Designed miniproteins, single chains, continued (3). Designs and how they scored, part 31

Each design is a single chain, and the fold is of that chain. pLDDT is the mean over its residues in the fold that is shown.

## One batch from the design tools (miniprotein)

Design m9119
Fold by ESMFold2-Fast:
Structure m9119 (fold): chain A 72 residues (1-72)
Amino acid sequence: SSLLEAVKKKALSLSEEEQEEWLKEKKKAEEELKELLAEGRVLTEEEKKLLAGIKELEKAVLEAIEEKKKAK
């Protein structure tokens, strides 16, 4: 979970604009990996780990952004 923890910590330290840009970058990487799978290519273990990590990181960052927007 060091990857999730490190990226979540970094994402929480970013401005809202930087967080949005970061999420777009991660989403692009996820789509590229999905495209490889759609082409009939079997993902490597590294690619599978990266895809799973990106999804977890996106979820954690989106939750953090929503919490900031709902700040009491």
Scores: mean pLDDT 69

Design m9120
Fold by ESMFold2-Fast:
Structure m9120 (fold): chain A 87 residues (1-87)
Amino acid sequence: MANVVVTATARPGQVDEAEAVAREVARELRAEGLQAGVAADRAAGRVSLGITADTPEQARAAAERAAARLAAHPAVESVAVEAAEDR
C-alpha cells in the first residue's frame, strides 16, 4: 500500500467550491478501486485529498491526475502533492 496527499489551497471565499471538486475527484478515484478521502481546513483555506493505492506508481499517477484537475479549477489557487508515507 502506498499513500499520497494532494493539498489544494482555495482562492479567498472559494473553500466550498474547492472542497466540492476534491470530493468529486475522490469519488472518481474510489470508482476506479482506489481509496480516497477529503478533509477541509476552512480556517486555513485548504482542502486535502488522501489517496491510497497498491503501489507507489499507482498512488503517484492518481495524485498527478487529481492535482491537474484541482489546479485547473478556478476556485483553486495552488496545489501541492506529498507522499503521506514520508511522514
Scores: mean pLDDT 82

Design m9121
Fold by ESMFold2-Fast:
Structure m9121 (fold): chain A 61 residues (1-61)
Amino acid sequence: MERAIRTAEELLKELAELLGLSVEEAARRFPEGDLASAVARRSGVSKGTARRAVREVRRRL
């Protein structure tokens, strides 16, 4: 879970930087499923674990 959370945080920071948005704006712009798929691919966790990590990161924002 922690690895997936860190991957989700890193992904959102990268997307925010790429698009010139805040991390909060990037988190609102992208669907949960798209973010979860990217997190699962990068961190090697299941899609279910990645989805929970994305939700947790969004909850912290």
Scores: mean pLDDT 82

Design m9122
Fold by ESMFold2-Fast:
Structure m9122 (fold): chain A 67 residues (1-67)
Amino acid sequence: MSEEEQAERVYEEAVKLAEDMIKKGASLDEVIQAIADLIRQAPLSTEQKAAVAVRVANHALELHDKA
């Protein structure tokens, strides 16, 4: 699996985790910590981790704008 494919999988897992936690009533702080831990543990370069984090943050901002 390429690093790009691995980064995409980590992004999908982070988004799913965030949506599942929000649906269950988790606080924003709990969601942020869980996502940060997931990305930190991922076998990705620092650059790919940063890219995934930005993508997840953009998704969270879109959810906030719609709420």
Scores: mean pLDDT 77

Design m9123
Fold by ESMFold2-Fast:
Structure m9123 (fold): chain A 56 residues (1-56)
Amino acid sequence: DREEKRERIREAIRETSLALDGSASDEQLREIAERTGASKSTVREELRRLREEGLA
């Protein structure tokens, strides 16, 4: 399900502390993409949404 995939990506972002650091390296984005089975661009989009929600 699309929602479950999004949730997994958001969880991975929080685990890597990207939202807390206020930035994301290409290496961190690639790691999350590999782990969640998503594209790097999808991970960037979810990171942007987390920041908009005040979780960054």
Scores: mean pLDDT 70

Design m9124
Fold by ESMFold2-Fast:
Structure m9124 (fold): chain A 65 residues (1-65)
Amino acid sequence: MEEAISYTRKAGEALEKGDYEKAVEYFEKALKIDPNNKRAWALLSRVYEKMGDKEKAEEYRKKAL
């Protein structure tokens, strides 16, 4: 849990810097540890929206529900 929280924090920092590739990597690592983290799924969906990948954004938005 602590490790998943750490990756979510790093993903947030990458997202703030506009480093969407690193944000995806860290959110994916957080979700491998805690797949029930709906907030991480929602944020990952938003990262893909910003990258222009609407299909993945919608897929991950559904997992956030």
Scores: mean pLDDT 79

Design m9125
Fold by ESMFold2-Fast:
Structure m9125 (fold): chain A 57 residues (1-57)
Amino acid sequence: KELEEIRKLIEELLGKEVASNLTDEDLEKIKEEAKKMMEENPDTSTEVAKLIKKIAE
């Protein structure tokens, strides 16, 4: 599921403990912030920007 994929990305980036402490509401907020960042900064040339884009999609 979409939120589970976002959780896995966070686990890979920040570690399993951080990812497991996030609620579905927290994951939805992260997705919304990622979409906002993509609207403000559409340049996806960096690895971080590519990850944000993947979360937003």
Scores: mean pLDDT 69

Design m9126
Fold by ESMFold2-Fast:
Structure m9126 (fold): chain A 60 residues (1-60)
Amino acid sequence: MEIDEDLIQADLYVMQGTIALKAGDYEKAAEYYRKAAELYEKAGEEERAAELRELAEELE
């Protein structure tokens, strides 16, 4: 079974973004969510990427 490395990396960035958000670092959270969205787009997960971009925009 092939594992999509971009999806795994995107999930890690979402986790880091959530940690930053909980710490009150909105700029860092937005940065991680944008990185995750970029990787989800590469993996063909366009809807998930759009959701994360919207979330990042709300934090900026």
Scores: mean pLDDT 81

Design m9127
Fold by ESMFold2-Fast:
Structure m9127 (fold): chain A 70 residues (1-70)
Amino acid sequence: EEFEKVIHEGLLKAEKRLREAGASQEEIDEFVKKAYERALQLYREGKSVEEIKAEIDKLTDEEIARLKAR
């Protein structure tokens, strides 16, 4: 399944980046849950897999910036 495969790969990349930025496992788990829910919403709206992956990357960048500002 194209959607599940690409989103799963994107979320694994996000987990690694968040862990390297100092996120706790609980923060990573909560982020992944929210990012997956957002991805599903965009998929239901007819967004492409590429657009959804870009949104996950954007959310990951925003979360890393938030963690570094603490």
Scores: mean pLDDT 82

Design m9128
Fold by ESMFold2-Fast:
Structure m9128 (fold): chain A 54 residues (1-54)
Amino acid sequence: DLDERIRELEERAREAKARGDVSEYTAAQLELVGVELDREFRERLARELGLPLP
């Protein structure tokens, strides 16, 4: 579930930021961007090609 994964990554980034853990914060943010781009890309393709959404 992409939405659950996004929530987990947002939580992880928030906690890392609170701790001042730049490495973990950066890793979580990069993963979050990747997941959001994948979700948007899949949703766009599904709509344009008439494929079922997950």
Scores: mean pLDDT 75

Design m9129
Fold by ESMFold2-Fast:
Structure m9129 (fold): chain A 100 residues (1-100)
Amino acid sequence: MVLSDEQLEELKKKVTEIVRETAEKEGLSEEKIEELVKGIENFINTLAEELRNGKISIDQFIDMLVGMVKWELLEAGVSEESAEEAARRIREVALEIQKK
């Protein structure tokens, strides 16, 4: 399964919104939040290219995205509980976009 450009843009928007909200609640600086958002957007673009080229499946795309976001949030000092909740929300968003 390949994501359309519209699906990819919706995914990036929703994922970055979840990351921003989570980081803001945990008291990260605006500068650190912008670094996280940019890094995650770049990672999504890289994974989308791998998916488009048939190198990974949609299930692998979702698993890698969720894992990377959780890892980056934990490295930034977000709590395990908040990182797990963000990861859960991102997986739900990705699965809903995939159904369309």
Scores: mean pLDDT 84

Design m9130
Fold by ESMFold2-Fast:
Order: C-alpha cells, then structure tokens, then sequence
Structure m9130 (fold): chain A 82 residues (1-82)
C-alpha cells in the first residue's frame, strides 16, 4: 500500500535542505519539497520497502536540484507519518 508522510531532503554535496510531502510505496519513496534557501522545487527518490517507512527513518536517496539541474547523492528523513 501507499504511506503518506512529511519528509526532509538533504543533498550531500550541496548541503541543500528541503521539506515536503513523501509518498512511500511497497518498492520506493518519492519526495517533492521546497528548498528553504532558494524556494526551488527539490525532488528525491529512494528505493525503500514500505515497512521501513517510519518517523525518524533516514534513507540514502538521489536528489535533484531544480536550480542547477543536477542529480546527486543525498538523504531523505521521514518527519511524520500521515
């Protein structure tokens, strides 16, 4: 099933942080958030089982910065399950 959550994205190389909505499915987590620094849309994807999607969990992810158009490594932290 799908799990809805609030999440925080952090880019490893940039240190860029964004918060937004996460949707976890049986095979993955997709997050769309807005950067606190630039207001730009930031997206992240992590390959995570839905059973591991819980508040406080941190996953390795690929992070896309709309400002630079570059994808890079980062993390997604689940803040709250809805």
Amino acid sequence: GAVRAKAEITGDASGLTARGEAVAYDKGLVVKGTSDETGALIQARADVPAEEARAGAVFKAEVYSAETGVSGPGTVKILEIR
Scores: mean pLDDT 69

Design m9131
Fold by ESMFold2-Fast:
Structure m9131 (fold): chain A 95 residues (1-95)
Amino acid sequence: MREEAIELLRRALDLLMEAANKSKDIFLQVQLTLLAMEVYIALKIAEQGKFDEAAELARRVAEKLREMSKQASPEIGKLLDEAARLVERAAELLK
């Protein structure tokens, strides 16, 4: 279960980096890169066994991704919604 959560966070990180690279809006690229950094921090916290802290950070990131997807282009929004779903599932599994 916890190993599955770590793999979900890694996949979410890859999707966020893909979304950032596909975005032509420099401000959106910066925001997506910062969210990718927060996912990476959650991943590292989870690898250290601090599962409750990782789950809390993951939930906050998922909320931000859901809000950002509403304002993004359809292509970017789809990637962000998928990333949010993976991060939400990871947070559940870290409990």
Scores: mean pLDDT 85

Design m9132
Fold by ESMFold2-Fast:
Structure m9132 (fold): chain A 61 residues (1-61)
Amino acid sequence: SAAEKAAEAAKKAAEAGDSAAAYVGAHQMGLNGDREKGRKGAEAGQAGDAKKAAEYAVEAA
């Protein structure tokens, strides 16, 4: 699904250390998947925690 693809993209961005891209992926998951986990992921991404943002994005998908 589009949600699964976005979660994978967020995970790859986090592995590259790109917290902004991880934030965008997590925010998108809040819109298209699990809203609560997407929100937590977006908050982690805004705080600069790319790894945690990606983990929540994957869980939201």
Scores: mean pLDDT 65

Design m9133
Fold by ESMFold2-Fast:
Structure m9133 (fold): chain A 70 residues (1-70)
Amino acid sequence: SKEEELKKKIKEVNRETLQRFFDRWKEASEAAFKAGKSIEEIIRTMVDVGNELQAERDKKIEEIKKEAEK
């Protein structure tokens, strides 16, 4: 059904977003380790990254929903 295909596309966007978040987490933790950054600084960075990626995810889901309404 159209609803099931929509759900699949949304799940894929969520999966891609989560993968990008973990990739950024790895990059940030490696960079922080090399630079001697505090855990607090890493957490702040990852909160900002999480907010950015969630906003991008929401935009992509909105586009998918709008395309489904056409």
Scores: mean pLDDT 83

Design m9134
Fold by ESMFold2-Fast:
Order: C-alpha cells, then structure tokens, then sequence
Structure m9134 (fold): chain A 55 residues (1-55)
C-alpha cells in the first residue's frame, strides 16, 4: 500500500545517506497523501527515520 511504499522510500534514503529533495520530495508528498497522511505527518515520519527533507 501507499504507507508501505512511503516507509520503504524513507528507509532507502536513510541507508543511502541521501536527502529527499526536488522531484523526490514531490513524490513522497504525493504518496503520503495517498496514504491519508498530512504533509506535517510525513515530515514527522522522515524525522523519526533520520531523513532530511528539502523543498
């Protein structure tokens, strides 16, 4: 589901030591909406996963 896909994207970024920005941030935001999450909730999940988001 969308939540599982979001969590995998955050886990992949953390393992790779990459920030999520630009088109990847737009995609994460879109998947978060499909999972029923607000942008604030997506940002909180990224912080818990140790991932930096850049707009």
Amino acid sequence: GALSRLMEMLAEAYRAGKDIEGEEWEEVRRIGREAGLSESQVRDLAKLAGVTLKE
Scores: mean pLDDT 84

Design m9135
Fold by ESMFold2-Fast:
Structure m9135 (fold): chain A 65 residues (1-65)
Amino acid sequence: SMAAAEEAAARGREASLRAAASGDEQHAKTANLYGAGAVVYAAQGDEAGAERYVALAEKHAERAG
């Protein structure tokens, strides 16, 4: 659904911004890639795939906090 895709994109973007703010370019790039993947999976109706990719993006942002 579009709502799920928007939520996944927002989480991925926030994770990327947090990682970038810490100066961790590697985690920022990885969080951004996983966030983009979550949007694609959500748009295709693969909610399990979207959730998994959001979790991966957030995990990489965790190292920035």
Scores: mean pLDDT 75

Design m9136
Fold by ESMFold2-Fast:
Structure m9136 (fold): chain A 68 residues (1-68)
Amino acid sequence: SALAEELGRLVRELALRAGLSEEKAEAIGQLARDGNVAVALAAARDLGEKAGDPELSERIRELALQLR
């Protein structure tokens, strides 16, 4: 779905801003796109502070809750 694609994209962006490699960011983003909402929520929790973007973390949480 468009929402799942957007979630994966945002999770990848958050991971990159938190300092993860492109390969790790792609892998986490792909899991979120494939419907693993728990991975998206974990990324927002664990990486959000290091990424320094609280609005991005909150957007990920809101989008993840829409996908369940």
Scores: mean pLDDT 85

Design m9137
Fold by ESMFold2-Fast:
Structure m9137 (fold): chain A 82 residues (1-82)
Amino acid sequence: SELDEIAKRIAYFLEVVTGKKYSIDDKVTAREVVEMLEKLFGKEAAERFEEILKKAGYNLDDELTLREVAELMLELNKEIEK
């Protein structure tokens, strides 16, 4: 599915930043995803994702599967396309 493909890309980006391999069912903190986005795509990308997290009711210490992160990334993509 599109979600699974996005989750695999997030796993790859996390591997680039952390040196650890992830599966799409692995959990990470929202903070780890924000830090990954800032390192690879800059502060503006990280800030946009943090806004999506807040709208979805998440804080930075919440643990999400990479599949759940992929769902939030789809929401971010919809906002960028506006």
Scores: mean pLDDT 82

Design m9138
Fold by ESMFold2-Fast:
Structure m9138 (fold): chain A 90 residues (1-90)
Amino acid sequence: EVEKQIELLEKAAEEAEKSGDNKTAARYYLRIGLLYLGNGDYEKAVEYFEKAIKYDPNLPEAYRVLAEAYRKLGDTEKAEEYRKKADQLS
């Protein structure tokens, strides 16, 4: 039930956004991106990892998995950029 898990996490992320809890919203978006990444939906994984860094730009895990998703898409330039960003934050 990946689709149902994503729906529940999206709702939780939206509630965190409404309450101003940006770090919690970022963690939910990170989890959604990881579900898409595991399911082979690399474009959607990128979208949700980008949302995670929007709400918490100092979350090195989000940059690491964003680099992984870009590598899976064959975008080696962006993969290297985000890998370096993750290293800077670690």
Scores: mean pLDDT 88

Design m9139
Fold by ESMFold2-Fast:
Structure m9139 (fold): chain A 84 residues (1-84)
Amino acid sequence: DDATEAARLLDEAARLLKEGKEAFKKGNYEEAKKLAEEAIEKAERAIELARRAGPQSRPLEEAGRRLKKEAEKLKEEAEKKLKE
């Protein structure tokens, strides 16, 4: 159902964010940016599905918004490094 799909997408977004942070630590800023963008996309889809699932999935929506914010920060940091 929508809540199950949202949870799966959140797990994928968290994994992508972790990989992106590791890429950033290694100086692979292009890869970090790409992984952050993929994490943002999956988090946004999870938020949409959690909203459609209803009030019981509010924790999933909140988790998605938190993951999206972290991924957006990683993307910004990677973009800043690429401009240096």
Scores: mean pLDDT 86

Design m9140
Fold by ESMFold2-Fast:
Structure m9140 (fold): chain A 56 residues (1-56)
Amino acid sequence: SEEEQRLIERAIDGVLTLVKDGVPEEVALRLARREVEDALSPEQLEEALEKAKEEL
């Protein structure tokens, strides 16, 4: 859905912003996971975090 895609984009942007601000990658990924874990399926969540890693 469009809502799920927006949450995925938000999670990716969140990771990139935190890492840019000096937060360790592992911590940034955990924080992003917590924000969207209740709204995304486990599969969508892992795909979003993998895309964030690719953008780093």
Scores: mean pLDDT 79

Design m9141
Fold by ESMFold2-Fast:
Structure m9141 (fold): chain A 61 residues (1-61)
Amino acid sequence: SEEDIEALAEALRARGVPGARVIARHYLDKYGSIEALAAAPNPFYPPLGDQIYAAARELVA
């Protein structure tokens, strides 16, 4: 949803990730939700993947 995209984008901006909204939209389109992204069992390769997982996990805590 747009709310989820903005929430994830804001968390990514706080972590210094450029292009945060585009990245947030891409991953939410792929995984469907912040909860699904946070629960994904395979780590993305750093450095971007680590920031995305950390942001998603913070939002579902």
Scores: mean pLDDT 74

Design m9142
Fold by ESMFold2-Fast:
Structure m9142 (fold): chain A 108 residues (1-108)
Amino acid sequence: EKKELEERLKKNPKDGEAWLNLGREYAKQSNYEKAIEYYEKAVEYAKDDDRLRARAYLNRGKMYELQKNYEKAIEDYRKAAEYAARAGDLGLQGEAEMNISRIEQEMA
C-alpha cells in the first residue's frame, strides 16, 4: 500500500491524490509532521479539483487539532468547507463545519 503510493509518486510527483493517501498512511502512524507535509503537497497538486483540495485541508486540520493547534485547525477547516461548497460536496462541508463547532465547544 505505502510502497504502491511511493511508486506512483516517483512516476508522477504531481499526483495530488497519491500525496493525500500518503499523508493518511503517516497519520495512521501518528507521524503528524509528515502527514501535514504530505497534505500540503496534496493541496499544491490538487489543480482544479476542489473536492481533493477540500479533503486535503480537512485532513491537515485534523492533524493540527491532534497537535492542539486549534488556530491552524480552524483555518484549515474553514478552507475545507469553502472548497467542499465549491465542489458541491455537502458531506465534506458539513464535516468541516462540525469540526469547527466541536473546537469552539472545547473552549470551556
Scores: mean pLDDT 88

Design m9143
Fold by ESMFold2-Fast:
Structure m9143 (fold): chain A 94 residues (1-94)
Amino acid sequence: TAEEIRKLVAEAAERVAAALRALGYSEDEVAAVRQGYEELAAYLSTLSKEEAVETLRRIARLYAGRAAAETDPARAAKWAVISEALAEAAEKLE
């Protein structure tokens, strides 16, 4: 449901925010990521459950690829945590 999608994406946003703070990212950068997740949740809530799961998995794979290609360890960790949080949200929604 739209409510379930919003809840799971909000949980993912909280995990990413905590990880980014631990990595030394600024509160402005954390707020930008949270805003991105709010926009993502709004978009996903217009989709079917199946389409939302597929979209979350697609985005998670994109971030996993970015993490693998990134030479900066802090940015690699940022992409990895985003990927993991979105993959977990997709698994819980399925």
Scores: mean pLDDT 85

Design m9144
Fold by ESMFold2-Fast:
Structure m9144 (fold): chain A 64 residues (1-64)
Amino acid sequence: MEEARKYLELGKEKLKEGKFEEALEYLKKARELTPEEDEELKKEILEAEIELGIAQIEAGVSKL
């Protein structure tokens, strides 16, 4: 189930590029593909989702 980790990595890359819509899509795919038993991967995805939320707020402030 390496696909979930691959999408998590892609989501993080898009987040660094400021492509928040693409980052959100990849993080959603990572979450869908994550097995219920993989608590560590779920935590990593949640952390990336939090980082995305913070980055979106920061970008909003910058545009205002």
Scores: mean pLDDT 77

Design m9145
Fold by ESMFold2-Fast:
Structure m9145 (fold): chain A 87 residues (1-87)
Amino acid sequence: MSTEEQIEALRRRAEGLKERVRALGEAAGKPELAEEAIRLIEEAERLAIEGIRRGEFSPEELEELRRLEEEFRRLVEELLRAAAEKA
């Protein structure tokens, strides 16, 4: 896979994930929390694309990606809990 193909695949995956998170936010009745999770996806996408273009990730960038993933997971768990309570 070329660098451009990797970036395009990542962008498509990020777009699909944002759509699912938005739908989850609607189901949970917490659209603001969903928008926070979407912002984390967008920041992670930006950092990942930069790393892919350079052909490597610095330890600092990997640490930031890990932090963004952890925060995103926490927000999604909150949304899933709220959606389950409404069902």
Scores: mean pLDDT 85

Design m9146
Fold by ESMFold2-Fast:
Structure m9146 (fold): chain A 96 residues (1-96)
Amino acid sequence: SLEEAIERLREEGDAVATALQNGDFDKAIEELKRFIEAANEVAELVEDPETKRRISVLATAAVISAIGAMLEGRYDEGAADVRAFTDEIVRLARES
């Protein structure tokens, strides 16, 4: 269901954020893969094409922010960004 996909996305987003805060690059990359899989599942369950595109853009932005944070040592900022993008994806999915 959409709600089950949303819950998985929230769990994976928090896992990425936690790995970033711990400076664990290997764990953050592993969790980012799961985050992308969860975001894709949410996008597939949404019928509106514009909402699907916006979810894909936000998921991509989260990945770019996480990688940039890892490279520059901005771990708390990267974690906050991932959580913010996750929350916005959830909002868009629920409004669809």
Scores: mean pLDDT 89

Design m9147
Fold by ESMFold2-Fast:
Structure m9147 (fold): chain A 64 residues (1-64)
Amino acid sequence: ATLKVGDVVKATADYAGTGTGALSLKKGDVVTVLAVGDDGTAVAKNLSTGSVGTFPISLVTPVS
């Protein structure tokens, strides 16, 4: 799904961030989107951990 700044989305799988500024996710984590990249990545705040970083958009689904 297309993400926008301010969207609340849920992680569908565990993700270990592999780069500088990358966000680690656990399946079921809720994140708030802060920025969307043109390359299929987004910057978000993980509300479960308080961390901010970049992750692939394909790993999340919009929350109802």
Scores: mean pLDDT 76

Design m9148
Fold by ESMFold2-Fast:
Structure m9148 (fold): chain A 94 residues (1-94)
Amino acid sequence: DELKKIQKEAIEGAKRLIEQGYYELTALLLTDYIERLEQAGLTPPAELYLLLGEAYYKLGRYEEAVRAYRRALALDPDNERARSNLEEAEAKLA
């Protein structure tokens, strides 16, 4: 499936950008990609929302990180990384 390959490449690219500290660029690219997938009637994979949340968290944008992690958990409720990251982001808002 060509779409699955493209999605995997986008996920791997976002991971590399986060590793290199390009958090703002990652947030912009993932937000655009997610919006385009939704406009096309496709469900974005949970991993895109998880990575978007991680980028927002690194930027200190904790409310946006919380929203992204909640979306990741709505798509993948058993994702312990998303759950743990959500708890950390919520703690920053308390």
Scores: mean pLDDT 89

Design m9149
Fold by ESMFold2-Fast:
Structure m9149 (fold): chain A 66 residues (1-66)
Amino acid sequence: MKLPSDEYIEGVFYLMRAVLYEKAGDYEKAIEDYEKALKLFENSPEATDEQIEYIKKRIEELKKKK
């Protein structure tokens, strides 16, 4: 089984932290972490289109709350 890239692993970490910030109501930190995760996943061959689209939708929804 192919090991994930460091960029993919880092992207998953930022994604998880972004979800926690969103649940806490810290939308600015959530957006920052979602944007970081998005950039990392766009550079990772392991990232799925579903993961990328999910993050894009979360960023758009959170920006509407600002």
Scores: mean pLDDT 80

Design m9150
Fold by ESMFold2-Fast:
Structure m9150 (fold): chain A 107 residues (1-107)
Amino acid sequence: MLPEEEAEKKIEKYEKLIKENPNDAEAWNKLGQAYLDRGDYEKALEYFEKAIELAPNSKIAAEAYNNRGEAYLKMGDKEKAIEYYEKALEIDPNNVMAKLNIEKAKK
């Protein structure tokens, strides 16, 4: 399956879920991931920020910060990417993805 096809299906799914439940932080985070997969980095960042606002200092917020870092890395902003991966670890010190992403970004 092409990544773009999977991203579009996820966008439709989570947009519907958010329309029904606009305070679902996990759905906002998943919508951001789908836009990230499509290469729509600015929209991805907007939706990750919404997830963080709805569930601050949560595991979802840590995942959203890690995902914001990935978006900035794809946009060429390595410095900002590392900053957000570190924010993810401040909330969830056991976030393996954030640790791996910091290692890759520093190389």
Scores: mean pLDDT 85

Design m9151
Fold by ESMFold2-Fast:
Structure m9151 (fold): chain A 57 residues (1-57)
Amino acid sequence: LTERELTIAILIAEGYSQREIGRILGISQSTVSTHTKNIFKKLNLKSREELVEWILK
């Protein structure tokens, strides 16, 4: 993952919405959505729950 993708992945795992992540990082919600799709694709994850397991393992 890129540094931005890793930051977004951690915020998702912590329970932040895509809108909240956009506000925290100063980017649009649509940009967060695009990064979220890329994160799941790169890590071969299918759900937010799998992402949480990947980070907290």
Scores: mean pLDDT 82

Design m9152
Fold by ESMFold2-Fast:
Structure m9152 (fold): chain A 74 residues (1-74)
Amino acid sequence: SAEGAAANRAAADAARAGGSGAGASTNYMFWKDAELAGSLEGAKLAREGALLGAAGATPQQVADLNERGAEASE
């Protein structure tokens, strides 16, 4: 969805800024697009996001994952 894509892009921008909330950005991608969440690609991204959150992802890794979610949601 367009709203989901915009939200994922905003989350990617926040992650690139290297500020607080990298974990929140990963979680936001997981929740924001229900259509994507129902797809195989959405399920894969959600699993990667959960693993990155548990492992302490870098802002760049979170940004890349959110960008992939935005592209898939477009």
Scores: mean pLDDT 58

Design m9153
Fold by ESMFold2-Fast:
Structure m9153 (fold): chain A 55 residues (1-55)
Amino acid sequence: SMVEELRRQAEEGLEAAKKVIEGDPSLTPEEKEEVIKRMERQVEGLLAERIKAAL
């Protein structure tokens, strides 16, 4: 389904971005967690809007 494809793309994008952030030596563990949580929330919001537009 289109919804499943959109979710998969979002998950792959988040996983790649998370790896980059986790590998950044300039960020503390707390900063990494905050950035990741912020990205997750943003992607969830964008995904919800995109799914709504696709239906």
Scores: mean pLDDT 80

Design m9154
Fold by ESMFold2-Fast:
Structure m9154 (fold): chain A 67 residues (1-67)
Amino acid sequence: GSAEEKAKKELIEKAERALKGAEENGMSQDAIDLYREAIKLAEEGKLEEAEKLLEKAQHLGVSSYLK
Protein backbone atom coordinates (compact mmCIF):
# COMPACT_ATOMS: atom_id res chain seq x y z
CA GLY A 1 0.00 0.00 0.00
CA SER A 2 0.91 3.65 -0.42
CA ALA A 3 1.59 6.25 2.27
CA GLU A 4 -1.82 7.72 1.38
CA GLU A 5 -3.55 4.41 2.13
CA LYS A 6 -1.80 4.29 5.51
CA ALA A 7 -2.79 7.90 6.29
CA LYS A 8 -6.41 7.11 5.33
CA LYS A 9 -6.53 4.05 7.60
CA GLU A 10 -4.94 5.93 10.52
CA LEU A 11 -7.34 8.86 10.13
CA ILE A 12 -10.39 6.57 10.01
CA GLU A 13 -9.22 4.64 13.10
CA LYS A 14 -8.52 7.89 14.95
CA ALA A 15 -11.93 9.32 14.03
CA GLU A 16 -13.69 6.06 15.00
CA ARG A 17 -11.99 6.07 18.41
CA ALA A 18 -12.94 9.73 18.91
CA LEU A 19 -16.55 8.99 17.90
CA LYS A 20 -16.79 6.08 20.39
CA GLY A 21 -15.36 8.27 23.15
CA ALA A 22 -17.82 11.04 22.29
CA GLU A 23 -20.79 8.63 22.38
CA GLU A 24 -19.65 7.03 25.66
CA ASN A 25 -19.12 10.44 27.32
CA GLY A 26 -22.43 11.86 26.08
CA MET A 27 -21.00 14.64 23.92
CA SER A 28 -23.31 16.88 21.88
CA GLN A 29 -25.09 15.59 18.76
CA ASP A 30 -23.30 18.27 16.72
CA ALA A 31 -19.88 16.88 17.71
CA ILE A 32 -20.99 13.29 17.05
CA ASP A 33 -22.36 14.27 13.61
CA LEU A 34 -19.07 15.98 12.70
CA TYR A 35 -17.07 12.87 13.66
CA ARG A 36 -19.36 10.74 11.46
CA GLU A 37 -18.96 13.17 8.54
CA ALA A 38 -15.16 13.11 9.00
CA ILE A 39 -15.20 9.30 8.77
CA LYS A 40 -17.29 9.44 5.56
CA LEU A 41 -14.91 11.96 3.97
CA ALA A 42 -11.90 9.85 4.94
CA GLU A 43 -13.55 6.78 3.35
CA GLU A 44 -14.00 8.84 0.15
CA GLY A 45 -10.28 9.72 0.23
CA LYS A 46 -10.86 13.38 1.13
CA LEU A 47 -8.29 13.26 3.90
CA GLU A 48 -7.68 17.01 4.32
CA GLU A 49 -11.43 17.73 4.57
CA ALA A 50 -11.82 14.83 7.00
CA GLU A 51 -8.99 16.20 9.19
CA LYS A 52 -10.63 19.64 9.27
CA LEU A 53 -13.97 18.19 10.40
CA LEU A 54 -12.24 16.02 13.02
CA GLU A 55 -10.51 19.12 14.45
CA LYS A 56 -13.81 21.04 14.42
CA ALA A 57 -15.61 18.19 16.22
CA GLN A 58 -12.90 18.04 18.90
CA HIS A 59 -12.98 21.83 19.36
CA LEU A 60 -16.79 21.85 19.63
CA GLY A 61 -16.72 18.94 22.08
CA VAL A 62 -14.30 20.63 24.52
CA SER A 63 -15.80 24.16 24.38
CA SER A 64 -18.22 23.69 27.33
CA TYR A 65 -16.45 21.54 29.96
CA LEU A 66 -12.96 20.33 29.15
CA LYS A 67 -10.17 22.85 29.70
Scores: mean pLDDT 76

Design m9155
Fold by ESMFold2-Fast:
Structure m9155 (fold): chain A 86 residues (1-86)
Amino acid sequence: SEEEEIKEVLEKLRELLEKIGAPEELKEKLEEAEKTEDLEKAKKLLEEVHEELLSKQAEFYKLLAQGQVSPEIKAYEERVLELAAK
């Protein structure tokens, strides 16, 4: 289901944000997206997190180069991009 897929993506994104030491504001947005029953609102929050991740791309790639980001987390980050594009 879409709800289940979004929940899974949110969980993996939270893990990613922790690994890159993301600002509390981004973590708070993910938490809000997880708690909301409105799928449209959850998608909007995911889009906002994705935009911020793009602005932190250099920081993210540095963590990847250090082997600190699991392939599973990267796959879920890519899935967020797909959801945001819809």
Scores: mean pLDDT 66

